# Designed miniproteins, single chains, continued (3): the designs that were tried, part 101

Each design is a single chain, and the fold is of that chain. pLDDT is the mean over its residues in the fold that is shown.

## One batch from the design tools (miniprotein)

Design m11500
Fold by ESMFold2-Fast:
Structure m11500 (fold): chain A 73 residues (1-73)
Amino acid sequence: MVDRLAELLEKLLGAKIDKGTFERYVREDNKEGLIKALESLGILNEEEVEEARKLPSAEEVVEFATKLLEERL
């Protein structure tokens, strides 16, 4: 899932993304850090941040953001 999220972020931002940073968030289950990073990149709006915070893990936040980006692109 992180590979797909990184691919979509690179397409949206027009720049290389450090996939290792997102892989670390998932490995550490750093859900809040991941949500904050996606919010700061403009990927998640206020409503989507609130939805993501209700998810049980960082991995599910990756899946949520990936689905949103696929719907937008």
Scores: mean pLDDT 80

Design m11501
Fold by ESMFold2-Fast:
Structure m11501 (fold): chain A 94 residues (1-94)
Amino acid sequence: SSHERRRREILEAAIGGMAVVGASALGTATVNYAKRSSPEKALEEAEKAIKLTEEITRKSGSLMSPENEAEMRRLVKEVIEELRKRVEEIVKKK
């Protein structure tokens, strides 16, 4: 029914939102680790965080419509780009 479609759309939006929030939290934790670690460990941890974020994004995307998946992937890309930028700035100061 039309009501079942609407419920699914709301659930998919919630799943995508939680994936983005999770990616942001992981990114923040990774940046905090990078500040207190060696340049080599900072870069290694950032790469691990990005791979984990990509895996979460893939799994979440399989549970949602193409439109919701595209929006989630756009927001996750912004989170990954910000993480890379912050870790690069930290490494340059070491």
Scores: mean pLDDT 83

Design m11502
Fold by ESMFold2-Fast:
Structure m11502 (fold): chain A 93 residues (1-93)
Amino acid sequence: DPLASLSPDELRERALALAQQYSDRMKELQNSDTPEDKQALLILGRLRDALLDGDEAAVEKALREARELGYEELVQAQLELQRLQLTGAALGA
C-alpha cells in the first residue's frame, strides 16, 4: 500500500483532500430527491459519525449497508479516508 510510505503530514493532507471530495459528493446526494439516494446519505452520514467516534462496529455495519445499496464509489472513498486516518494515527502514536 503506497499510503503506508507517506509521512504523517502527507497522510493528513491526503485525508483532508479526500474528505473534501467526499463532502462535495455528499452534498450532491443531498440535492437528490430519490429514496435510494436519501437512504444512502443517511447511512453514509452514520458512517462518518462512527468514524469520528472511533466506533468500529458501527463503521462496519454502515459500510455493509452502503454496499448493499450500490454506493460502492462512496464506500471506497470512505474506506480510503478511514485507512488514511488509521495509518496516520498509528504512525503518530
Scores: mean pLDDT 70

Design m11503
Fold by ESMFold2-Fast:
Structure m11503 (fold): chain A 78 residues (1-78)
Amino acid sequence: DDEELRRKAELMIETLEEVNKEVPLPEEAVKLLEQAKKALDEGNYREALKYAQKAIEVVRKTNGVAAARILERLSEAE
C-alpha cells in the first residue's frame, strides 16, 4: 500500500530531522536523510523508507543518544 509506505517514510524522515536539530547526526546519516527526502518528493515511497531506515542504522552505530531519541519518538507515534 503506497499510502502506508508514504506515511511511514514521512514519519521516519520527520523524526530524523527533529532529532538532528537536538543532537547533530553523522554526515553519512544526513546524506541518507537527504536521499530519503528526494525519493519521497519523487513518489518513490519504498526507496524513501529504505534510505530513512539506512540513516537510522548509521545513527545507531555512531551515536547512541541520537539513536535512542529516534526510537523513542517512533515508538510514541505508533
Scores: mean pLDDT 82

Design m11504
Fold by ESMFold2-Fast:
Structure m11504 (fold): chain A 96 residues (1-96)
Amino acid sequence: KELEVEQIIALIRMIKAIVKIAAKNGKLPEEVAKEVVEHIDKAVEALEAGDLEGAAEHLREAAEILKKAAKETNDESILGLGEALEKLAEKVRELA
């Protein structure tokens, strides 16, 4: 179960890197990417502290921000990132 938390953190960090690349390439507004990254960083800190409920909430907030941005930009890849974070939030809740 600790191994599953480590795997979730690795996936979250990968999504963070993709969000940063999307902002650098102009596919996502930099301000939106910054908000998403702040929630992702807080989710990782919460997971490392054993706060699964707090982590799930931050992942859900990041997912909502990305899904809203995807709707405004009509970008299916950004929508996929938001859906991935939402699914990770559900998995974190299941571990609690």
Scores: mean pLDDT 85

Design m11505
Fold by ESMFold2-Fast:
Structure m11505 (fold): chain A 91 residues (1-91)
Amino acid sequence: MSPTTIVEVRLSPEEAAAVLAGDEAAIEAAAKRAAEAAMEALKETGARTAVAIVVDEEGRVLGVAVAVEGDTFEETYQSALELLRTAVAAA
């Protein structure tokens, strides 16, 4: 059994378009949802690592949040936010 759990955070077409356009509020909202999903998956499954994959309606990966046992929500959120900004909107 893998010590890692993976969950999806699916964005609507409107949310995905806003993130890709560099809308800061949309990027922050997506990063927050991903961080919340990763942290919740850690708590519910007892896994050592949780990866929340931010996907559009078609399943295309836009970003990720990674939470490891012992991480804070703030650490997970800030990391997810930076990754979304650099990989999706800020490249």
Scores: mean pLDDT 79

Design m11506
Fold by ESMFold2-Fast:
Structure m11506 (fold): chain A 60 residues (1-60)
Amino acid sequence: SMEDVQLEIIKAVNDYSDALDKGDTSKANESKSKLNSIGDKYPQFKSAIDTTISILDSQS
């Protein structure tokens, strides 16, 4: 469902943020890849995902 996709995005964003805070490059790349994959499959979320990644990257 769309709700399941939104929860998956939230989880992946949290995983990405945590990985960046810990300097875990491997987990950061994994989470970012997952976010990009979701954006490719669900284009309606792509802009929001790309913006969120950019914000998190700018804080690191």
Scores: mean pLDDT 86

Design m11507
Fold by ESMFold2-Fast:
Structure m11507 (fold): chain A 92 residues (1-92)
Amino acid sequence: MTAERYARLARGLVEKAEEYLKKGYKDIAKSFIEGAVDYARQAIDSGDPEALREAAEVLRKAAEIAKQLGDTEFANRLYELAVEAERKAAEA
């Protein structure tokens, strides 16, 4: 897959996580966040600046959802990963 495709897949999964969270399906929402994070990490590993920026946005959204799920530790890790992705994008 291309870096852009990984970033797009991550965005799609975080959007599904938000949808399922609104419906009260917390376990399903968490599974979608975990999938989104996996694709976001693959986008980050590509080093492509556009994919890095997109991954950072997805990770910030995933962190907010994780916080709403009560998983503060996971949310903090996702915020740190988003900041790292933003820094890498700025340096490229």
Scores: mean pLDDT 85

Design m11508
Fold by ESMFold2-Fast:
Structure m11508 (fold): chain A 89 residues (1-89)
Amino acid sequence: MEALRKLVDEELVMDVLLSSGLASASSSPEEKLEALRRAIEEARRVFAEYVKSLSPEEAERARRVFEGNLEKAEIMLEYLEEQVKKEKE
């Protein structure tokens, strides 16, 4: 966790947000944070519907993979939340 947080800088976060279409280069940190939060919420909804069609064993495996992907997204979310806090002075 700590080592990954040190590698998450503003340019890396911006490249990911721009390439995924979640935000534009002109978006404020608050707008980028809102876009990422909405993307995470939508991913959780889609995943919840998907696991309903799986066996309990398949659902457990799918959840482990999904949780690993969400952990990376949460690191980016924490970075953007810190940027928004700095703007509030």
Scores: mean pLDDT 68

Design m11509
Fold by ESMFold2-Fast:
Structure m11509 (fold): chain A 104 residues (1-104)
Amino acid sequence: LKEEIVKLAVETGDLYIDFGNLLPDDVTGGVYQIRGAVIKTSSVTGKDSMDLKKEYELTKKEIEREQRLLDEFREKGAPQEILDTLERIIETLKRRAKLIEKLL
């Protein structure tokens, strides 16, 4: 259980970092907001133990936000690689939420 949580946390962080490197500069506005939110949340939490219930609620809100961005990008005719990357991020966040739920 603990090893699976650590693995998902690393995968989520890596996906958000890599997203900005794989996308053209023209679409960075939305991507930087997503990356900024994840990084800022982690930075604000600091070294203290995080409330799992708050973490779950934040993760669920991020899923909703990413889903809306995916729908908007799809309507705008964004390249397939951008759509695929957002879908992978959403999937990773859903797996994270499911693991947190098991700990509650």
Scores: mean pLDDT 57

Design m11510
Fold by ESMFold2-Fast:
Structure m11510 (fold): chain A 60 residues (1-60)
Amino acid sequence: VVINEPVPGSSPRHTDMLRLVLQYGKDQAIVQYSQQHGISQTTASNDINNLLKGIDDIVS
């Protein structure tokens, strides 16, 4: 069976966002993530905040 992969390169991982937050803290992780992915800091901030909120919601 042939599987069609939507992202041929390295897939974006929630683990990468968490690693940046742990390494640099939330504010610096937003800057690093925006630079690495070529997106605005506003978009990166929203993505990271949504990820962290999702983790907190699952644990609760």
Scores: mean pLDDT 66

Design m11511
Fold by ESMFold2-Fast:
Structure m11511 (fold): chain A 94 residues (1-94)
Amino acid sequence: EEQKIINRNIGLALRAIGLIFEGEKGNVEALKEALRTVEELLKLGEKYKDKWAIEQGLKLAKQAKKVAEKLGDEELKKKAEELIKKAEEELKKL
């Protein structure tokens, strides 16, 4: 809708990409922050019916799940799975 919202959603996606990359290196706190960032992106995508934001959130949640599996972090894996399910449900409502 507004350019400001679009710019924020792009910024959140880029932030999540960087945090997932740090998680891949073994930074568990970065992966936790990535999942919080993806959750915020999905909330904004749902509120503003931004299909791009929800699609990016889904892709990033799937990537975060793979990183959590690599780190053996079952709690973060479960959180990523919850965000994947939420994103898929939100896409069906658009």
Scores: mean pLDDT 86

Design m11512
Fold by ESMFold2-Fast:
Structure m11512 (fold): chain A 68 residues (1-68)
Amino acid sequence: DQSLADQIKSNTDTAINSGDPKLQLDTNKQASDAAKQLQSDGSSQSNIDTLQSSANNSASAYGKSLQK
């Protein structure tokens, strides 16, 4: 579902920009779980790729936040 992918991407971008590691971790889990759900539901690969990218970006931001 594109609307789900768009909402989670927006949430992930907000968490990355906030610099809050807890929000970044929470959005990483949300995006990862949503990607698995869409894959199981047979959703489009582009939506799954968007969510997986969001999860990876959030995980990277979380790791960088912990270095400070």
Scores: mean pLDDT 78

Design m11513
Fold by ESMFold2-Fast:
Structure m11513 (fold): chain A 68 residues (1-68)
Amino acid sequence: SRAAGLAAAQEAGKLALEFIQKLEAEGLEPKVEQVLTETKGVLTVTAGDKRLVIELDKMSGELKVEEE
């Protein structure tokens, strides 16, 4: 569903932004990398020893979130 994929993309963006803001508040400089295909998206945020990976399945609207 296009609506499910859009909602999941919005949630992924929100989670990434919240993580970035937290890292910046700690004096870290976040690096953001994005890989997009027609069926999947992967958003990676890294700063120092901290990492957030969000995998989006555009077909199902599923999000997989891994924080280190």
Scores: mean pLDDT 80

Design m11514
Fold by ESMFold2-Fast:
Structure m11514 (fold): chain A 68 residues (1-68)
Amino acid sequence: MKLVLVGVRSPEEAVRARPAVEKLRAQGVIVGGFDESGRELAEEAAKELERELGLEVEILTVEELLAL
């Protein structure tokens, strides 16, 4: 199971990401968001989820997400 975590800098950026989030969810990908200022904590959480649960975790910026 694949989890994508998206770092968001503003509510406007979150709205801009929504079509790409919906596209990934339609493909069976679990998508979560986090505040970009908390990226280091999100990266720690991603490593823990991979280690403990065997999840495939990818951390993206909104710009990287929109390029998919």
Scores: mean pLDDT 82

Design m11515
Fold by ESMFold2-Fast:
Structure m11515 (fold): chain A 73 residues (1-73)
Amino acid sequence: MAEEIRRRGEELLRRAEEELAARRASLSPKEIAVAELALRGTREALEALAAGDRERAAAILAETRREAEAILA
């Protein structure tokens, strides 16, 4: 189960990275910062899941959400 979720997450992350690259010129600096933060946090969470550490993955996502909220404040 975790392996399947990780594989799907990696595919979605790759597509999101491609979409950000394609649309980067039309985004505001805050939108770019939030998107880059979300992509980085998702990648780190997927790495934690690959290592079998679901608690660490959840903590990374929670921290990424808090940082994104701070940028958008």
Scores: mean pLDDT 79

Design m11516
Fold by ESMFold2-Fast:
Structure m11516 (fold): chain A 71 residues (1-71)
Amino acid sequence: MDLVVTGLHREALSDEQIEEIRKAVESVPGTKDVTVLRLPDGRTAVSVVAKDEEAAEQVRKVLEEHGFEVL
């Protein structure tokens, strides 16, 4: 069962920071459809599809390490 993991960062991130987060998330086995959105209010949102709870848990850890609040 595919799980969607969503994280929200309170601040606008640079292109370099976004690329680092994307690479870190994509390095987790069993992830797909990584989407990073720059919100109009300056916050950054990330959405990732994980194949199972183990992959979802790894994604949550990566997002939290990069300052995201997991929703």
Scores: mean pLDDT 81

Design m11517
Fold by ESMFold2-Fast:
Structure m11517 (fold): chain A 76 residues (1-76)
Amino acid sequence: MEEIEKAYEEAKKIVETAVEEALRAGMSPDVAERLKQEALDDLEKAYENGASVREIAILATAHALRIVGEAVDEIL
């Protein structure tokens, strides 16, 4: 349980860092907030449903990549 809790906290930090970097890159604050909330909600559901440390890490990474991708799309 403790390792899962740490993985979840690390996952949230990964998402938060991706959002901060996207904002610095010029992403609009409303888009950043939406993507952040979507990612955090998805991570919370995975955690509540008993996802493994690995599954939570993969999910956080997928969301971080999506946030970065959306930032690139806003520039283009």
Scores: mean pLDDT 81

Design m11518
Fold by ESMFold2-Fast:
Structure m11518 (fold): chain A 76 residues (1-76)
Amino acid sequence: KEKIKEAAEQLRKNAEAGDVDGALKAMIDLVNAAPLENQLKYIGLLLRFVGDVNLGDKEGAIATAKELAEQGLKDA
């Protein structure tokens, strides 16, 4: 739980700063810290984030990162 909370808080901070690279790292950390029951959902949000980045949609990517941060904090 502590690792999930830390990764989710880091993701929130990076997303608020508009740091796409930092958000990606924090999303990967959060997926790796997640229990199996949450892992598929977190992977789905990570894939959506990567898709948004590849399309040049920084606003969409940051919105997805914030959504995952909120879910990680609820799951912690």
Scores: mean pLDDT 82

Design m11519
Fold by ESMFold2-Fast:
Structure m11519 (fold): chain A 114 residues (1-114)
Amino acid sequence: MEEELKEAIETVDKAIDEFEKLMREAVQNPEKAREYFEKGRKIFEETAKKLEKVSKYSPLAKEMYELARQAIEELDKAIENYKKDPKKFGEEMNKAAELVYQIRAAAEKLREEL
């Protein structure tokens, strides 16, 4: 239980760091931005699968899982609207960033309980 929760926290930390790196690369290379957003979405998909497995062990892990699913939905919308609707893209990316912040906060609380 505790080891599985610790591994899930480590996975979340790495996923957020990789996502932030990909977002910076998207800004620096606009022509490849869609590729970076798609890679970021895949990272959160894998993270959500791992969180689902541990969600039964902790209410915080369940919260992180639900937030990760919501972040994936917002990223899917952002990828769809990337060049079609820049305003919607910006709103969707801001929503995804808020959700990522909440996931990090939940991960820190969970780490303190272990």
Scores: mean pLDDT 82

Design m11520
Fold by ESMFold2-Fast:
Structure m11520 (fold): chain A 90 residues (1-90)
Amino acid sequence: SPEEEALKIIKETFERMEELVEKGKIDEAIKVVEEGVERVISLLPPEAAKEVEELLKEAKERMKGASDEEKVKIMRELLKKIAEIVDKLK
């Protein structure tokens, strides 16, 4: 289902983000998360897609002026919230 594919993308995105964070590649981690979230948005019904788009927008605004540590926390929180939204669609 699109929901199961979305959860797979979220999981793979989370794992790749953590790998890049461990290597100190924070800017690459942010790109991977943004790309992963955009792929998830493309798989969701319009109402859920809008909710995820708003979460991504909020996360991007919160990351402006944030430290690398804060950016990582924001990205982790974003992916967890999106996973919760998608899981509820099953």
Scores: mean pLDDT 88

Design m11521
Fold by ESMFold2-Fast:
Structure m11521 (fold): chain A 78 residues (1-78)
Amino acid sequence: SNADILAEALKIIEETRARIDELYAKGASVDEVLSVLEEAEPKLRALAAKLSPADLAKLAAELQRLGQYAAEVIEKLS
């Protein structure tokens, strides 16, 4: 179902955020944070293609939050 696909996408976002949190805590490089985001992108893109417009809007909101958080981490690591 679309709800199951959305749940899978949101789980990937949560796991991606957790990986970024771990990288930030250990003072990892900006390149390592970017690599984590690059690994998540094709998976999220594939799931987004299967979503209804309403669920895609929900995913887009969570992606915006992840992007903002990643940008803040990258600034602090730079």
Scores: mean pLDDT 88

Design m11522
Fold by ESMFold2-Fast:
Structure m11522 (fold): chain A 66 residues (1-66)
Amino acid sequence: SMRQEEILRKIEEILRGAGRPLSPKELATALVGRHGIKVSPGEVSQILRRSPRFVREPNGRYRLRE
């Protein structure tokens, strides 16, 4: 969907800017605070799980796949 594409693009931007893996909660907070996108940590987790561009680390944080 257009909304999922926008969220994924913004998550990629946030992760590149942070320079470190982030949790779904941290990503949701940044999406709301920096981009005005109303999203929950649960929605962020679901979107990330469906995208091969992101890797979930053992601690539950996500990073970009390189």
Scores: mean pLDDT 85

Design m11523
Fold by ESMFold2-Fast:
Structure m11523 (fold): chain A 90 residues (1-90)
Amino acid sequence: SMEKLEELKKLMEKFIEEVDDIINEFISDPSISEEEAIKRIEEVTEKAKAEVEKLLKDDPKLKEEVLKQLDEMKERAIEAIRKIAERRKA
């Protein structure tokens, strides 16, 4: 339904903002460890996945595609954290 698509859009926008905030905080604050930043990314991803599973319970194909997209965004965010941490040593 249109309502579910609007809720999905807001959920995805919130997830992207939360991940971006974690990355930006990690860039700005050298006291935040790589492990701490990765843990925060994993926690926001798990929350987003739980919300997607509830929202898309009646649309298994779209649910699978969105969950995969969340995992791919998580992996890219974790890679970004690792690259930033590597550059801190240079």
Scores: mean pLDDT 89

Design m11524
Fold by ESMFold2-Fast:
Parts: structure tokens; C-alpha cells; sequence
Structure m11524 (fold): chain A 68 residues (1-68)
């Protein structure tokens, strides 16, 4: 499971602004503690698609794959 700190680091490396990073983290933290990894990933990917450029999203997906 990715920690909030690891997600923040990956988003920074993908070129996301601090405002975008904070919004994504807030969305993840708003999920119930018993939320499945699939639910967390879905919310993260949906928010990334909404708030980040196509290039930043592609970088994020590549960095995320390396951390699996």
C-alpha cells in the first residue's frame, strides 16, 4: 500500500503543483479507512485525470508503476 508521503513524492516528480497534490491527498484521506486498494487507486486516478495535464498524468502513471 502506498503511503500519503509516497503519493506526494510521486506527484511532485510528475510535475504537479502543491495545490493539485493537496487536493489529491485530501480526496484519498476522505475515503473510509476500510476502503479497498482498488477504491483508493480509482479516486487517485480520477482526480489526477481531472487536475493534471496529459503529460503529467503519463509521468505519474510511469512513476507509480515503478513503485509497485
Amino acid sequence: MLTVEQVREILEQAGASQEVIDKIIEKIESLPEDASNAQVVKVMMDTVSELMSEEQRDRFERLLEQRL
Scores: mean pLDDT 75

Design m11525
Fold by ESMFold2-Fast:
Structure m11525 (fold): chain A 77 residues (1-77)
Amino acid sequence: HMTKREKAIEAVRKDPRLPDEVREAVINALKTLPDDATLEQVAVAIGKAIESLPLSDDEKAELARRAMEVVRKVLEG
C-alpha cells in the first residue's frame, strides 16, 4: 500500500548516515513532489532543501549524494 515516494521517505528516515536536519529537509522536499516525479525533479528538490542548511559545501555535496543514492534505489527499484 505504500507508494514509491512513501518508501523513499521511510528509507531516508532509517538511513543512519544522514543527520536529523538533513533527513527532515529531504523528507519535506519529497512530500512536495508528485508520486510520479522524475529523478531530475527529485534531485532539484533535494538539492534546494540541503542548500538551505547551515553546512559546508563539502558536507552539502556528500549528503545530497547520499540522499539521492537512497531515493534513487527506491524509485528505480
Scores: mean pLDDT 81

Design m11526
Fold by ESMFold2-Fast:
Structure m11526 (fold): chain A 54 residues (1-54)
Amino acid sequence: VDLETLTSVPGIGEEKAKKILELIAQGQTLGEAMLSVPGIGPELIRRLAEKLAA
């Protein structure tokens, strides 16, 4: 997962995307990292998962 993929999801800005990547770099899963960032709900997590699966 990279910054560009994360920011391509509506509702995920650069600041949130950077925080997600930092948490993943610290050993968290993508889902755990996303749930740790305020303003990212399950709907945005699902949309990103679909982009990563494509």
Scores: mean pLDDT 76

Design m11527
Fold by ESMFold2-Fast:
Structure m11527 (fold): chain A 65 residues (1-65)
Amino acid sequence: SALDLLRDALELLEEGRVEEALAGLEMIQKIVSDPEARATAAEAKRLLEEGRVEEAKRVLRDYLA
């Protein structure tokens, strides 16, 4: 599910595995049909590409709450 994939991306970021999290977020954008989940993945990816890791984690945590 989209929730499980976003949770996996958050867990990767909590472990400092940024490149793997980026790949996961890119995959979510391609395979997930839910527009809110896609938008969340895109936002988190943009923040990570800017080096804003804590903000990316916050975006994912807020969606998963």
Scores: mean pLDDT 87

Design m11528
Fold by ESMFold2-Fast:
Structure m11528 (fold): chain A 73 residues (1-73)
Amino acid sequence: VLERIRKAVDEALKYGNGGVAASILVDTVLELLKEGADPQELIEALRRLLEETTSPVAKIALQSGITTVELLS
């Protein structure tokens, strides 16, 4: 779970656009939930990466992912 989210963040950062980055993280989170990922484990992974990042684009993307999981669980 954590590794998939890290790769999504790395991909999102290549675009330099907060809206595109948020969309990539939301899509990744929805795919992981569809695959049977635990919502609490997803939130913990997203929050950990949010604390570790200094990128504003990554923060927007990760926060969008957290909001999506919280709305669906």
Scores: mean pLDDT 80

Design m11529
Fold by ESMFold2-Fast:
Structure m11529 (fold): chain A 105 residues (1-105)
Amino acid sequence: IPLTVAALLLTAAEFYLEQGKLDEAKQSLIDAVRILLELMDKEEQYELYSKIIGTPLEEAKKLSREEILQRIIDYINSITKPEDLKKAIEILREFLHRLFKKEDE
């Protein structure tokens, strides 16, 4: 089940981050992003991009799904501080919870 795999990948990212393994945490987070974007509708994709990158929704709406994915990957790879990566994981957890709730409805 893709949502369960995304949840496990976010848990792995948190575990690696706690162990100081920044590169492994980034890779698990990127893999979770790839799965979650495939499960999101266009509005959810724009909201995720806006929250992670810190840009207005109007800017996100100009981008394709592929451009959103690539820019999120580039952002995650640019992170040098564990605190910034933890924030990205928390944002993705929020969207994961919304998707689980939507499947149960």
Scores: mean pLDDT 85

Design m11530
Fold by ESMFold2-Fast:
Structure m11530 (fold): chain A 88 residues (1-88)
Amino acid sequence: SSISILKKGLIPRLEAEGYDDAVKLLKAYDGSKEETFLLDLQKKLNLSDKAFLVFLRVYFGVTSVKSVADLKKPGLVAEVADAFVEKY
């Protein structure tokens, strides 16, 4: 599944950078609470809004998110997973 590829691709990179709480969130992610997943990820990374948008572009390949208000968009976590699958 796209989520499995997302986890396997990102976890080693986040672990190497010391984002242990973000790694735990990714390992626990099953798609059941996608509407809060990205906001929870931002909190675990302790990133500002601008830094988190850069993070999404670099680690997930997402270019469609232009503000943190877009993080509440339905289906965005699936879009992020699909963008990652297309990139890798």
Scores: mean pLDDT 70

Design m11531
Fold by ESMFold2-Fast:
Structure m11531 (fold): chain A 87 residues (1-87)
Amino acid sequence: SEEEARRARLQAEIDDILRSLKKKNPNITDEDVERIRKAMEEGPEKLVEELKKINLDPGTIRALVLLKMRARGLTPEQARAEAEKLS
């Protein structure tokens, strides 16, 4: 279905970003990745909290928050506005 395809696409984007995080920061552990995955399911505020704990660059934090908001069905513009309120 279109919904299944959209969800698979969003999951692929999340996986790509998490893979990039491990490449850019060798101190990021598998436990950190699991905490981030759980935080993405709980909501954008929890996601920001967990990302700050591992001292990620602000650009990467913003990108993950924007992706989470888009996964909730927001447009890129709406996601940017909501991410700004949380940061």
Scores: mean pLDDT 74

Design m11532
Fold by ESMFold2-Fast:
Structure m11532 (fold): chain A 80 residues (1-80)
Amino acid sequence: MLSFEEQQELFERFHAIVEANPELRAELDAVRDRVPAGELSPEEVRAWAEELLEVAKRHLSPEDVEVFERTLEAMIELHE
């Protein structure tokens, strides 16, 4: 598990990346709008995370994709 400081830094970097990429934000919002209402199974959460990561790969540099991937992993751990 990431420390509180590492999670804060990761989330701040993620926010900056999304803010700098409004087209990415729009695609992420469209993916999230398609997520069914209610509790997701672990398999569904992983599938949606993989779809979000593929969206990020289309818009971001490999370095920014790594930040995005680490943020998704941290969010999945916190959602439990």
Scores: mean pLDDT 75

Design m11533
Fold by ESMFold2-Fast:
Structure m11533 (fold): chain A 64 residues (1-64)
Amino acid sequence: MEYLVENAGGRKGKLILDGKKVTLIGEETGQVLEGELVGRESEDEFVIKYTEGGGISTFKIVGK
């Protein structure tokens, strides 16, 4: 499943969800980040843990 998302810092990107595996592609930078879905804050908010560094970020769905 594919979503257009925004983080708490206003950065936009594409979130590709395959089960619990997440690929994030930054709109501005084209940076590819891998992680896993660890939860949801709401129906429109994903909590993702990055594979590198173990950082956690929340992403809001802004499109499909």
Scores: mean pLDDT 78

Design m11534
Fold by ESMFold2-Fast:
Structure m11534 (fold): chain A 91 residues (1-91)
Amino acid sequence: MEQERARMREALRLVRAALDRAQAADPELMGPVRDEAVARLEEATRMGPEGALYVAEQLREELLKRAERLSPAVRAELLRAFDQAIDLIRS
């Protein structure tokens, strides 16, 4: 349980950091998206790894659609952060 909580905290940290960088690149587009995504993932991580995994995968797909207007580099960084977080939650 403690190791799972540590993994979920690290997954949330990775996603939050990438979303913060995306918001810095495009605050108008990414500000609301960042706040919504962080809140949803924080709630899901409190419910356990299965909920966290589901929400992280859903957010990844939603961000792909919303991030069409972001530079390819910023979009790729967001996707890598979500992929790393998903792998960490699955561990």
Scores: mean pLDDT 79

